Designed miniproteins, single chains. Designs and how they scored, part 6

Each design is a single chain, and the fold is of that chain. pLDDT is the mean over its residues in the fold that is shown.

## One batch from the design tools (miniprotein)

Design m179
Fold by ESMFold2-Fast:
Structure m179 (fold): chain A 76 residues (1-76)
Amino acid sequence: SSEEKKRNELFKKAMQIIADSLDAYLSGKMTLEEAKAQMEKDLRAAGITDEKVIAAYLELFEQLAASHDARRAARA
């Protein structure tokens, strides 16, 4: 359906925004809080307005960041 196609396109945009935010954090361009704030702005700019969906993507970002931080800590 048209609605399903739009949801899939928004999901792909959200995944790209998360990837870009994670790169900015991991490369040292942004702190975790700066990357989260920028990601929320980018999600809203992409047309994601559902607060529960935004919260879910922010939680996913935090989990990905924590996973990478744990991997770096294990090697330090």
Scores: mean pLDDT 83

Design m180
Fold by ESMFold2-Fast:
Structure m180 (fold): chain A 91 residues (1-91)
Amino acid sequence: HMTPEQFEAEVEVALTLIKLAVYRLSIERALKRGDVEQAIADLEEAIKFLKESIKRLEELYEKTGDPTVKRTIEWLKEELKRFEAELERLR
């Protein structure tokens, strides 16, 4: 039996992963063009998005106990560290 909250959590995971992939593509394209200012701007937006997504998924995990949500939170926290390191490298 799937609860509405579990379904919402699974959808939120999928949408978060898609949007993160779009941010990564945008950053890579900016860097390939030598557009460092755009890459920095895209990284700052991606970092903000990751922090907000982690918080939202932590709230959903507390309500559902869904192990997919927990695994996604752990993965997103590692991605956040990578994005923050890349931002510091470009500054």
Scores: mean pLDDT 85

Design m181
Fold by ESMFold2-Fast:
Structure m181 (fold): chain A 92 residues (1-92)
Amino acid sequence: SDLLEDDPELKKVAEAIRQLVDALLNGDESAAREAGDKLIEEIKKIKNPVSREVAATLALMALETIRLSGDKNAPLARELADRIYKAVKEAL
């Protein structure tokens, strides 16, 4: 928690993750896709490679939690996890 408070870029990623999780839990596919795209862009803006990997890991853990909690939004959570993973690898 303190780590996220000390890094403004990680704080923005944490807020984007929250928006994505809320959209997925509410079943709003359009809002979830928009939140996912915003999350990827916020991760890409992180200049420090370690902070970028931490941000991606937190996002992937949140999406995996949604995927395991129910099947309704599991395909979308999986798609967004794949996009985040690819975006981080391409930024290295």
Scores: mean pLDDT 73

Design m182
Fold by ESMFold2-Fast:
Structure m182 (fold): chain A 54 residues (1-54)
Amino acid sequence: KSVTVTVVAGKEIQDLMTKYGDKYSEEYIRKHYKRLTDGPLMGGRLVTYELPLK
């Protein structure tokens, strides 16, 4: 029912739009992502988001 995506903190929406912008609108991504966990630091914090699948 969802897809999990790991992105760099501070660039979450841009990184998600790069990976999923052709499947989901920016408004959809902003509304429906859920922060699940923080990954290791590397030039910033890595964060995992859950996007609901249609």
Scores: mean pLDDT 61

Design m183
Fold by ESMFold2-Fast:
Structure m183 (fold): chain A 86 residues (1-86)
Amino acid sequence: SEEVEELRRRAVETFETDLPRLRAYLSTLPLSEADRARLEALLARLEAIVAEIRAAESDEEALAKLEELRRAVGELQAFLAEALAR
């Protein structure tokens, strides 16, 4: 599907552009050592999923990885909301 290819391409391009900026911003946040380690693990997982989206050989695989990316972004957002409230 050309629609799935376009969604995959846009997701990869957006995250490759935005992840370094997000990482730079997040490096300025006053997080504990434990929260910093958790943040780095969550960011590494996002980078891994984006690489898997880029490498996907079928529409089914691409859609599954895009859903995995959406969940991982949600986990990062939930973690940041909790960590910054401490």
Scores: mean pLDDT 86

Design m184
Fold by ESMFold2-Fast:
Structure m184 (fold): chain A 95 residues (1-95)
Amino acid sequence: MEIEKAKKKAEEFLSRAREAAQHARDVADYYGVDEGLRELGIEASRVISELHKAGAEAKTPEAKEIFLKAIDEVTKLYQEARDELVARGAARAAA
């Protein structure tokens, strides 16, 4: 049950990370790439910090491992979104 709760919480953080990445893209579309990148960075820091806290609060090594893997997945999702926005900025600068 603790492992199942950790898995659910990790999936909630992954869902929030996907939503935050999409929000950053939307912000970039309406307000510019720099603002999108700024919002992405703020949300990345928050979600990763919350995952580290959840991992520290976890009572079993298995639950801690679930949160560590979620940190890796969230970091990858945010890095992919960041690379996409950086490419958009470079394309606009080249035009």
Scores: mean pLDDT 82

Design m185
Fold by ESMFold2-Fast:
Structure m185 (fold): chain A 82 residues (1-82)
Amino acid sequence: DEELKERLEKIEEDVELLKKLPEEELPEEVKLFLKGYELYKEGRLEEARKLFEEVLEKYPSTPVAAAARVLLEEIERRLAEE
C-alpha cells in the first residue's frame, strides 16, 4: 500500500513540525490530533483510534481530519493482524 505509506510519512513530518509550536498557539483540533498521534506512536492503538474518531466527528473539515482518516486506516490494519 504505497499511497498509505507515503501519506503516513508526510503526517509524521508534519507532526514533528507541529510539536515545535507552543501548545497555547495550536487550534483545538490540532491539540486533539497530537494527543491521538502520541498514543499511536506509543502503540496504544485502541486509545489513539478513539481520539482520531473524535477529530473526525467534531472537526471533519480540518486538515488534521484528513490525517486522522489515514491514521485510522493504519490503526485498523494493525489491530486486524496478530
Scores: mean pLDDT 81

Design m186
Fold by ESMFold2-Fast:
Structure m186 (fold): chain A 58 residues (1-58)
Amino acid sequence: MTREEIEKKLIEKGVPERFAKQIADEILTGDITKVKYALAFEVLARYIKTGDLDEAIA
């Protein structure tokens, strides 16, 4: 899978573009720490928008 493909999939799942680029680079370099942070920000962003934790996780 290419960096561009990883970026597109992350954006489709609601990850902001800036984090999608960083995560794609980290996946290619093997550093998964930033991937965990971006997933946390994705869930938080959904929770802020919906006010519902179950919807944010779904």
Scores: mean pLDDT 63

Design m187
Fold by ESMFold2-Fast:
Structure m187 (fold): chain A 69 residues (1-69)
Amino acid sequence: SDAKELGKIIEGNEDNLEKVVEEINKKFGLNVPLSVFRKALTTSRGLYGAGVLDRDQMYQLILDMLLRN
């Protein structure tokens, strides 16, 4: 699934968000700014940390937010 692929990119590059955004834009054919990605990541991680979403649901929400950009 696209959300699982997104999760692998994020987890493989956690120390370099600029590289994460570059790889996501390349793979999904997007042009998302780092600021938009950071907002999506912060929002989704907040819901995951609150127990509202599981990890897979967190990555799905990130993907959905990026596709709506």
Scores: mean pLDDT 85

Design m188
Fold by ESMFold2-Fast:
Structure m188 (fold): chain A 80 residues (1-80)
Amino acid sequence: SLLQQAIELAEQARQNAYDAEKLKELLRQLAEKLRQIPEMQLHAEAVDRAVELLEKDPEEGARTARAITSAVAERLRLLL
């Protein structure tokens, strides 16, 4: 399921917040899956912004990514 794949990616991103390169890759994959879900377009944009922030400020980016991936996972679970 696309929703389950997106939830798994969001949880993996949260668990890998200490590794900026791994986190960026997981967030890019998550954004790609979210773009396929009509209800998640704004969340896909938020994830893209978290990737940009990680490139500018890895520590602040990791904190922001953790918050966004938590919110994304919660929203996706409500769509199941």
Scores: mean pLDDT 84

Design m189
Fold by ESMFold2-Fast:
Structure m189 (fold): chain A 65 residues (1-65)
Amino acid sequence: SLKELEERLEELREKYNIPKELVEELIRAVREKNTELADRVLTRVALENGPEAAEEIAKLVKEAL
């Protein structure tokens, strides 16, 4: 569910100190089934917060898309 995704993304946001704006964009991408937006945001997470953060988030987002 989207609620479970939001809760799990919030845990990863705290763990990796990801900007709230990027998490909000990921939730929007999942809600809209926008794979291009999801990819752009994940690329930004990798650059700003590291590849480990991006990989964990990508797994969650792919399950929801």
Scores: mean pLDDT 83

Design m190
Fold by ESMFold2-Fast:
Structure m190 (fold): chain A 59 residues (1-59)
Amino acid sequence: MLSESLPKFDQASLEERLAAETRTLSSLGGIPLDEGVEITERILDSMGKDGSRVRPLVE
């Protein structure tokens, strides 16, 4: 399922940034935090990364 040909980069930094953007979207759009996290997790999972770590970073 995961492709090892994907570029290597710091996953922790990516997760932190995406978590911050998810918080911002939740604040600006009136979208519940849970929905924003779900979208971000889905994006990370589609990139072959562990999206489950986003929620603790956003909380």
Scores: mean pLDDT 64

Design m191
Fold by ESMFold2-Fast:
Structure m191 (fold): chain A 75 residues (1-75)
Amino acid sequence: DIIDELAEYFGQSKEAIRQGLYETVGVPLMKELYTKEGLPLEKAQELAREKAKAMSPEEFRKVAERLLELVKAEL
């Protein structure tokens, strides 16, 4: 499971990885859909969560790299 691999890589729980993926991909997408595309908040949130869940292993790798960059920027 790619989430297990990411959890081991970052030394975090699976729940923390899922939350990080949602925040890195899901929340920005939700904001774009809600503010730019004019979708209702509930619909935008649903689509954003489904996008985060449906990511391929390659998309997960890119998100993991982006998450690592964001962590380094805060530290």
Scores: mean pLDDT 69

Design m192
Fold by ESMFold2-Fast:
Structure m192 (fold): chain A 103 residues (1-103)
Amino acid sequence: DPEKQLAQRKKQLRELIALLREALRRDGLWTPEVEAEVAELREQLEKENESEVVKLSLLSALLIQQLLTAYGKYDIRTLDELIEFLREKGFDEVADLIEKNSI
């Protein structure tokens, strides 16, 4: 059922975004600059009339990129490498959500 799959994907992405925000806050990485970049992306996506799933996907990617950049991780190329990094840093709940849902 495409509608059920889409609804489930949106729910998973919202959960991922919430966990990523808390991960960034935990380590003092939710700066005014990160907040401004998130706000700018949200405004751009609203102007472009992008679908909700695309908006959530791009926002989650931005937050993952902020986390990776803060820890100097520029060489992560695979999902397995991302999961290993997250577990090493104690972001197990983020890693579990990504691994379980392939997102």
Scores: mean pLDDT 82

Design m193
Fold by ESMFold2-Fast:
Structure m193 (fold): chain A 77 residues (1-77)
Amino acid sequence: SEARRREEIRRALSEAGFSEADIEAFINKDLETVREALKALLQKELGWSPEQAEQRIQFLIDLLNGKEEELKKLSEE
């Protein structure tokens, strides 16, 4: 179920060290929609370069896409 996908993503992001507020933003919005805000946040709060912030966001998008593909297989497409 989609609810299961959201819980798995929340756990993965929490284990990666993201705050509860950031995790909620990831779960309830398209990552593409929040991408710019997250890049700015990572640069401001953690002092990351634009390249490091982009790599981290891309990793999260890839992780979510991987979970989406696993769930699509379970739905027997």
Scores: mean pLDDT 63

Design m194
Fold by ESMFold2-Fast:
Structure m194 (fold): chain A 91 residues (1-91)
Amino acid sequence: GMPEEMFKGVEEQILKESEEVAAKTAKELGGSEEQVKKAVEKTKEYVKKKVAELRAAMAAGGVLTPEMLGNEYIKALEEAKEIAKKVVEEE
């Protein structure tokens, strides 16, 4: 399995980049400062929930591969854009 220190580093990088993508997307769509903050917070909640699910799966004896982490990273960036779009268009 991946060492906890490496996993924490990956979590922190996914959080940082997803936050940046959410903020940038919300700003590009003409979102207010409050909408930008809301998009970032919802994106952080998504990433933290996903990381908790991955940790639970590993604790249950699951194997986490670098490819699986890469796929979750891509999904987090895509979801950050969708969250930002929904917040600006609907909230």
Scores: mean pLDDT 81

Design m195
Fold by ESMFold2-Fast:
Structure m195 (fold): chain A 124 residues (1-124)
Amino acid sequence: NEAEKKKEELRKLKEEYALLLSIIDRMIETLKSTDDEEARRLAEEVEERIREIEERVQANPDDIQVLKDAIEELKKLLDELLKRLKELSETDEKMAREVKLIEAILNSKTPDELYENITKLYNS
């Protein structure tokens, strides 16, 4: 059934979108908490771009292509934030710990591993 396949694909895309958004929100909070002006500016610029992505998704919540495009944009933003967090982690042990947890989430290959790594991030 084509309709059931689309519904399942849409559900999976919405789950991936929500997960990426949650990880990025944590990274934004971490960068905003720093004394680094460039890191704070990057966080603010990414936050504005996320608002635009969220508005497009909210306007088209059942559009598979809109969700796919949003997920790809979020992945690019995540890479930009992670790069800056890694640079800051060279001089900050707390940032190094956050980067390690985020990379563990991104490298999770099973649902159980993903759940464990997310739980560690939220309990740190």
Scores: mean pLDDT 80

Design m196
Fold by ESMFold2-Fast:
Structure m196 (fold): chain A 65 residues (1-65)
Amino acid sequence: GREKGLRGARAGAATPGGGLAAASAGMGFIDNDHEGAARGALEAGKGSGTEGGRRAGEVAAQMSL
């Protein structure tokens, strides 16, 4: 799906508490589950939350320009 409020999502991630917490949670997940990390990466590439985040970031950059 296309993003329309990508700045909202990005602002949430950029927020000191939100951005750091989200990054730490992801890192902790990888550290906690070695097997889950490999599978999660494949699923993320298939269009999971991580993939959506990357798309939103690119669209935000386009809007900023």
Scores: mean pLDDT 47

Design m197
Fold by ESMFold2-Fast:
Structure m197 (fold): chain A 95 residues (1-95)
Amino acid sequence: SSAAAEARKAALDARMAAESENGGGEIARNLLGDGDGASEGMGLLAELIAEDPEKGLEAARFAADVLLEVDPEKNKETAEELIKLAERGAKAELE
């Protein structure tokens, strides 16, 4: 039971590392951490959206996918908030 969970976590960690250039991996890693890390992850996403809304939307989608893969029931609301925040930023740039 633990071996399958560890393998899943290792694969997820590798995916987050691969997306480090887009900031999505760091955001996802922080959001999966403790309460303080989660707050920092949301702050990093907000900064990225403000600087580059397109990159922020890409990072938010990646982080949301990671959160839903880890625990879809627990993380659904946070994943939805990430997407809504990023979509608002992208919409503001187009308007």
Scores: mean pLDDT 72

Design m198
Fold by ESMFold2-Fast:
Structure m198 (fold): chain A 55 residues (1-55)
Amino acid sequence: SENEKIIKEMQELAKRYRAIREEILNTSDAEKKAELRKEMKEIQDKMLDLTRKLK
């Protein structure tokens, strides 16, 4: 079903989000932290959009 595909995509995004969070904790590079935080924001926005598409 369409919802099943959306749920799987959300699960993959959640996994990526956790990986980025761990990277932020393990880096001292301010530029890299800024890039990673930007990626986290993009994932959050995509997750919100996917949630709105669930039936």
Scores: mean pLDDT 84

Design m199
Fold by ESMFold2-Fast:
Structure m199 (fold): chain A 86 residues (1-86)
Amino acid sequence: LEAEILADPGLAAAALVGAAALAEFGSEAELAEVEAATSDPAARDAVLARLLAIGRALLEEAGVDPRTAAVEEILAAGRAVLAARR
């Protein structure tokens, strides 16, 4: 999963949108899970899958497909959806 995300700019951007959402709206416990994942590859894959799922859900809400959209468009859509949730 990590290698696939790093190789695909759209998936990487979607995962970053998910990470931004978790950083802004996530609990202290959720952030601790992300920190723990940095030292455990198995936990890292689970966290990355969750971040990608969050990012994809937000982008779908914005009507943006990370498979076809430019990275800049993906990140802009992510910022707009997160701003709307504030």
Scores: mean pLDDT 73

Design m200
Fold by ESMFold2-Fast:
Structure m200 (fold): chain A 76 residues (1-76)
Amino acid sequence: PPVVPIASVTATPDATTVAVGETLRATVVGKDANGNTLVSVEYEYTPTSVGDHTVPVTLTSPEGGSGTTNLSFTAV
């Protein structure tokens, strides 16, 4: 059977601004070409410096497909 690739990856942060030392949570969802959800995970990141952050997040599907998206937010 063919491996089902991840066709789209979306990272949705709970907030676009977080304080340095506080944990930002994001929901990261991978879908196939038909819009079916293959994987959904909660991602946590704690910034150590102020400013704009772009963090790459990689998802792996149950069939070994992978996809990467960027989580963008500002630390204050």
Scores: mean pLDDT 80

Design m201
Fold by ESMFold2-Fast:
Structure m201 (fold): chain A 72 residues (1-72)
Amino acid sequence: LEAVRRALLEAGASEEDVERAVEHLRQAARAAAAGDGESARAHVEKAVDVAVEGGVPREEVNRILYEYARLE
């Protein structure tokens, strides 16, 4: 998640919005580990929305998440 945080900051999101987005990604990971796919998906959607509201284009948010999708 540190790489995602750095990429969002470099893309122009505020520290506050980046922390909110990263926290939603942590919640998504916990939900997925617990077998709650619906909650996991909702948290990923929230993370994307927070980053977009913070000024990062949706296409760039999707690129960042895709780039780090294989980071386990």
Scores: mean pLDDT 78

Design m202
Fold by ESMFold2-Fast:
Structure m202 (fold): chain A 66 residues (1-66)
Amino acid sequence: EEEKKKLIEEARELIMESASYSVEAIGYYVRSLSTGSEEDLKKGAEYNEKAGEYDRKAEELLEKAK
């Protein structure tokens, strides 16, 4: 079924975007731990929130593909 393949591919792209945002968040968290920077902690939280949004969208697409 072609529709399922499209949903899965789109979900895969969203998961990859989520992973990219998660890596950025980790980078900022590590920097915050090293420097005590509240700005870096805040940026880490913002990237982590974006990662969560993309992950949720991917989950919705995978649910539709069932």
Scores: mean pLDDT 83

Design m203
Fold by ESMFold2-Fast:
Structure m203 (fold): chain A 62 residues (1-62)
Amino acid sequence: MSPEELIKEIKKALDAKDYEAAYKNLKELFEQGYSEKEIIDLFRKHLNAEQLKQAEILIETL
């Protein structure tokens, strides 16, 4: 799955409050070699403020 598709799936999972699916797709971004900073920058481009806050909490649990 491309990084763009992974971000889309994370956004969809966060909207559904499916934190397990969001976490799984977030972990895949790290496994593809993206840094925390790169992932956060992608989230800032694609997520709203509340979704970004939830995504940052998920990153802290990895």
Scores: mean pLDDT 80

Design m204
Fold by ESMFold2-Fast:
Structure m204 (fold): chain A 63 residues (1-63)
Amino acid sequence: MALTEEARKLLEIAKKKFEEGDYKEAQFYASKAYILFLKAKDTKGAQEAMNLASEAAKKIREA
């Protein structure tokens, strides 16, 4: 599977988990997407994944 496509799928899962209030899973999937976007040299995807992971981590700390 192409790294960029795999990263996008993981990012979509992370977005869904964040929307459902599952911040721990959202952070996990967003972090995995970030690593794959970095390997694929997709700077925009990596930034989006990192932002979501950071927001999810913030929600976990607020709980």
Scores: mean pLDDT 83

Design m205
Fold by ESMFold2-Fast:
Structure m205 (fold): chain A 83 residues (1-83)
Amino acid sequence: SLAEQAAEKARQVSQQRGESDATTNLAMGLAIAKVLEQLAKQGVPGAQQQADYLQQLADTTVKTQGADAKKAQEVADEALKQL
């Protein structure tokens, strides 16, 4: 799926940048959420609800695992540009 491709690309970009596992996991989740938000704009049922859930999970990951939210967003954005 496009979401799986986005997650895998975010993982690759994050690893190339030498980011932490926590930041990599956050970037993968944010990349999936961005794909789901785009699908929601195209009218795919349930996509916005899934995107909202992943954004909530991302906030928890920043708070509990010390992920770098700014770097994770940069990685997710770069991954989506490469799709």
Scores: mean pLDDT 82

Design m206
Fold by ESMFold2-Fast:
Structure m206 (fold): chain A 85 residues (1-85)
Amino acid sequence: MELPDAEEAARLTRERVEGVIKQIEEIAKTDLEKAAELAERAIEEARKAAEWARKIPSVGEEVAKVLEEGAKRLEELKEEIRKKL
């Protein structure tokens, strides 16, 4: 099994992160408590994925950066949601 190109892997990871953020934002329109819970789990998963990605040669650093940025955005979103609870 070949490693994906760093650019492709980073792009796909960014798309997935954006999708998760968008889903949580949509859920927050109807259920703030559930949205906050999902954001917390997404942050944990993103951080774990970033640690794992860093172990992959050549592609891992770029993917890990995208995941760390995503985790930061999810933390900001979680705080905004919790302020409305």
Scores: mean pLDDT 80

Design m207
Fold by ESMFold2-Fast:
Structure m207 (fold): chain A 96 residues (1-96)
Amino acid sequence: SQQEIQELVQQGQQLLDQAHQQLRNMIDAVNADDDDAFAAADNAFQQTLAQLRQIAEQLSSLGAEETAQQLQLEAEIMEGIRLIIIGVYDLIRKRR
């Protein structure tokens, strides 16, 4: 139903906000040279990303294909940012 689609979109937006905060937490951990905080933020991000993809699948099943594709694309972009953060941290650690 249209109401179910609206509720899933709101859930997806909240998960996107959480994922962005988790990426920021990863950057903060890099700056602090805190491996435990980095691993915790990365694990939390991956769990949030899995939930985002589940919401996209639910939106697709309800016929909201364009919204599902947009949410999936945003998830893919954030995964790319995660990989950049990991690469930057690896480079910093190798220079020490």
Scores: mean pLDDT 90

Design m208
Fold by ESMFold2-Fast:
Structure m208 (fold): chain A 95 residues (1-95)
Amino acid sequence: SALAREVARLLTVMGILLAGMQFMLDVLKKKNAPEEVIKEVEEKLREMERLYEEALKLVREGPEDPENLEELRRILERIQEIADEVQKKLDEILA
């Protein structure tokens, strides 16, 4: 049960980060941000989506595997890194 709760937590945080990135992309498009900025955020979102699909595959193939829990943590860390990289770059452009 503790393993299942941690897996659910990790997937939920990943989903929130993806939703936030999608929302940011939608706002940038509505504000007519430069095409190069939109393209970069789209590429980063695709990378996050790929990582999330990898996480879902791990949970489907081995829901009770503790090695999969460690891999899920690594995937979340990478998704968080991508989100931070995009935020930092947008802060530089908006300054």
Scores: mean pLDDT 85

Design m209
Fold by ESMFold2-Fast:
Structure m209 (fold): chain A 82 residues (1-82)
Amino acid sequence: MLKELFLEYLKTKPPEQALKDAIGALKSPNADIRVAGIEALEELAKRHPEYKEQILKALETALSDPDPEVREAAKRAIERLK
């Protein structure tokens, strides 16, 4: 699936590039890719707490996403990171 392919792709990248790619994924026209970006950002924040503030700001933008599944994923990620 597109989501799984994107998550596997991010595993091949250094953390700073994975962060940029995951934030970029939040702007994807594909809702599944936007959810994958949220999941990748949550994992990155746990593994690299130095990026936590940047990640929380990016996740907050997803709370206003037109797709309710994307909004719910962002809400859950933010709650788990606070």
Scores: mean pLDDT 81

Design m210
Fold by ESMFold2-Fast:
Structure m210 (fold): chain A 63 residues (1-63)
Amino acid sequence: MAIYEAGKKLGLSDETIEALYENLDHSSATLKKESIYAAGRKVGLSDEQIDALYAEVKKLEAE
């Protein structure tokens, strides 16, 4: 799961990554930018951390 791999690369805890996953829109086959930013803000990540998370997800989806 791209969100899990991205979170691990950024040094986020397993608890934070699980909370992010629970707050994502699971109805979409692709992780939308808006869903990632909304989930990140709900779990208390800074805008800088969310930007880094989104960048890592995009890199993983490009592989």
Scores: mean pLDDT 74

Design m211
Fold by ESMFold2-Fast:
Structure m211 (fold): chain A 72 residues (1-72)
Amino acid sequence: LTREQVILKTAQLIRLVGEQFQLRLETKDEEKEKKAQEVVDEAHKRLLQATSKEEIEQVYEEALKRLEEIRA
């Protein structure tokens, strides 16, 4: 793992946690909050295993898409 990959993993995780927090504040729906938590937990696990910039970016994009689906 490069220094850049470690920084990118940390940045993307922080962004996902922020998006989840905003969704929880906006929706106030327990089921949506639970689904958002599951998305972030899965993304966190995948980010720990990711070994390339492409994998890190893909995990982030997939998680954002899932969070958007929950918002809809």
Scores: mean pLDDT 80

Design m212
Fold by ESMFold2-Fast:
Formats: structure tokens, sequence, C-alpha cells
Structure m212 (fold): chain A 75 residues (1-75)
């Protein structure tokens, strides 16, 4: 689990660095699907990184952030 979370986070961060938000969204959705606090935290870190790097949150990642917030509330 922890290894999978770390790998998905690294892949998502790499996609963000390349400006490939579609690929980043796919890895973030995989993190959300794990539905653990650690996976949700990893997804949030990637989203925060993207916003800091680009100065805005891309629409693909903004939608993922909404899903992340809903999952935290449902726990």
Amino acid sequence: MAEEIARLKEEALEAVDKGDFETASRYLRQLLALDTPEALDAAEEVIDYAREKYGFLPPELARIRQELLARREAA
C-alpha cells in the first residue's frame, strides 16, 4: 500500500512537471480509489504542488480536488 501510494504520487508529480494534466489526473484518480488517508494526503500534495508551480489549478486537477474533498467528508 505505502509503496503503491509513493509510486502513484511520484508519477503524478512527474506528469505535472511535464504539463500533462490528463496523465496526472489518471494517477490522482488511482490515489483517490485507494480511499486511505495516506492516499488522499498524497493526492492533495500533488494538487498543491501543481497550483504552486503554475500559479493556478488546471481544470482537470480542480475536478479531482472536489472529489478529494468529498471523500474526506465521507470518511
Scores: mean pLDDT 82

Design m213
Fold by ESMFold2-Fast:
Structure m213 (fold): chain A 82 residues (1-82)
Amino acid sequence: SMEKELEALKKEVIEKLTSDYQGTLEYLQSQGLLTPEQVEELKKILEEGIEKINAAKTLEELNEAVKETVGKLLEFLRKIVG
């Protein structure tokens, strides 16, 4: 039961991050605010975050992986939207 709940939460978090990423990426590209190198950096942050989320074996590890990934995404956006 707990294992199924953890896997469901991982899926939900990954789906939300992917959705939010696509919307943000499309918006920033439409405004001409992203270079090709910045697009690749953003993709790499998301891919590495998804790997860490999938590797989480506890709710605490999942929370830490999400917090780290969101933190890196926010720092990236702060560098772009100055």
Scores: mean pLDDT 83

Design m214
Fold by ESMFold2-Fast:
Structure m214 (fold): chain A 68 residues (1-68)
Amino acid sequence: SDEAVRELVDNFTRAEIASAEEDVAAGRLSEEEGRRYIALVQAQAARVKAGELTVDEGLALLSAEVRA
């Protein structure tokens, strides 16, 4: 359902943002790199929720992302 997709996307987005913030705090990412990755995650999440991308397509776009 659209509601289940939204919940899945929101939970994934929250976890990815928290992970990026931890990587910045630990010095594994710069603040600029962290901001760019978070913006990418949010943009792809919005596109999945708008029905412009499938969940699998959104995840595939993130799977090759280099955060360092």
Scores: mean pLDDT 78

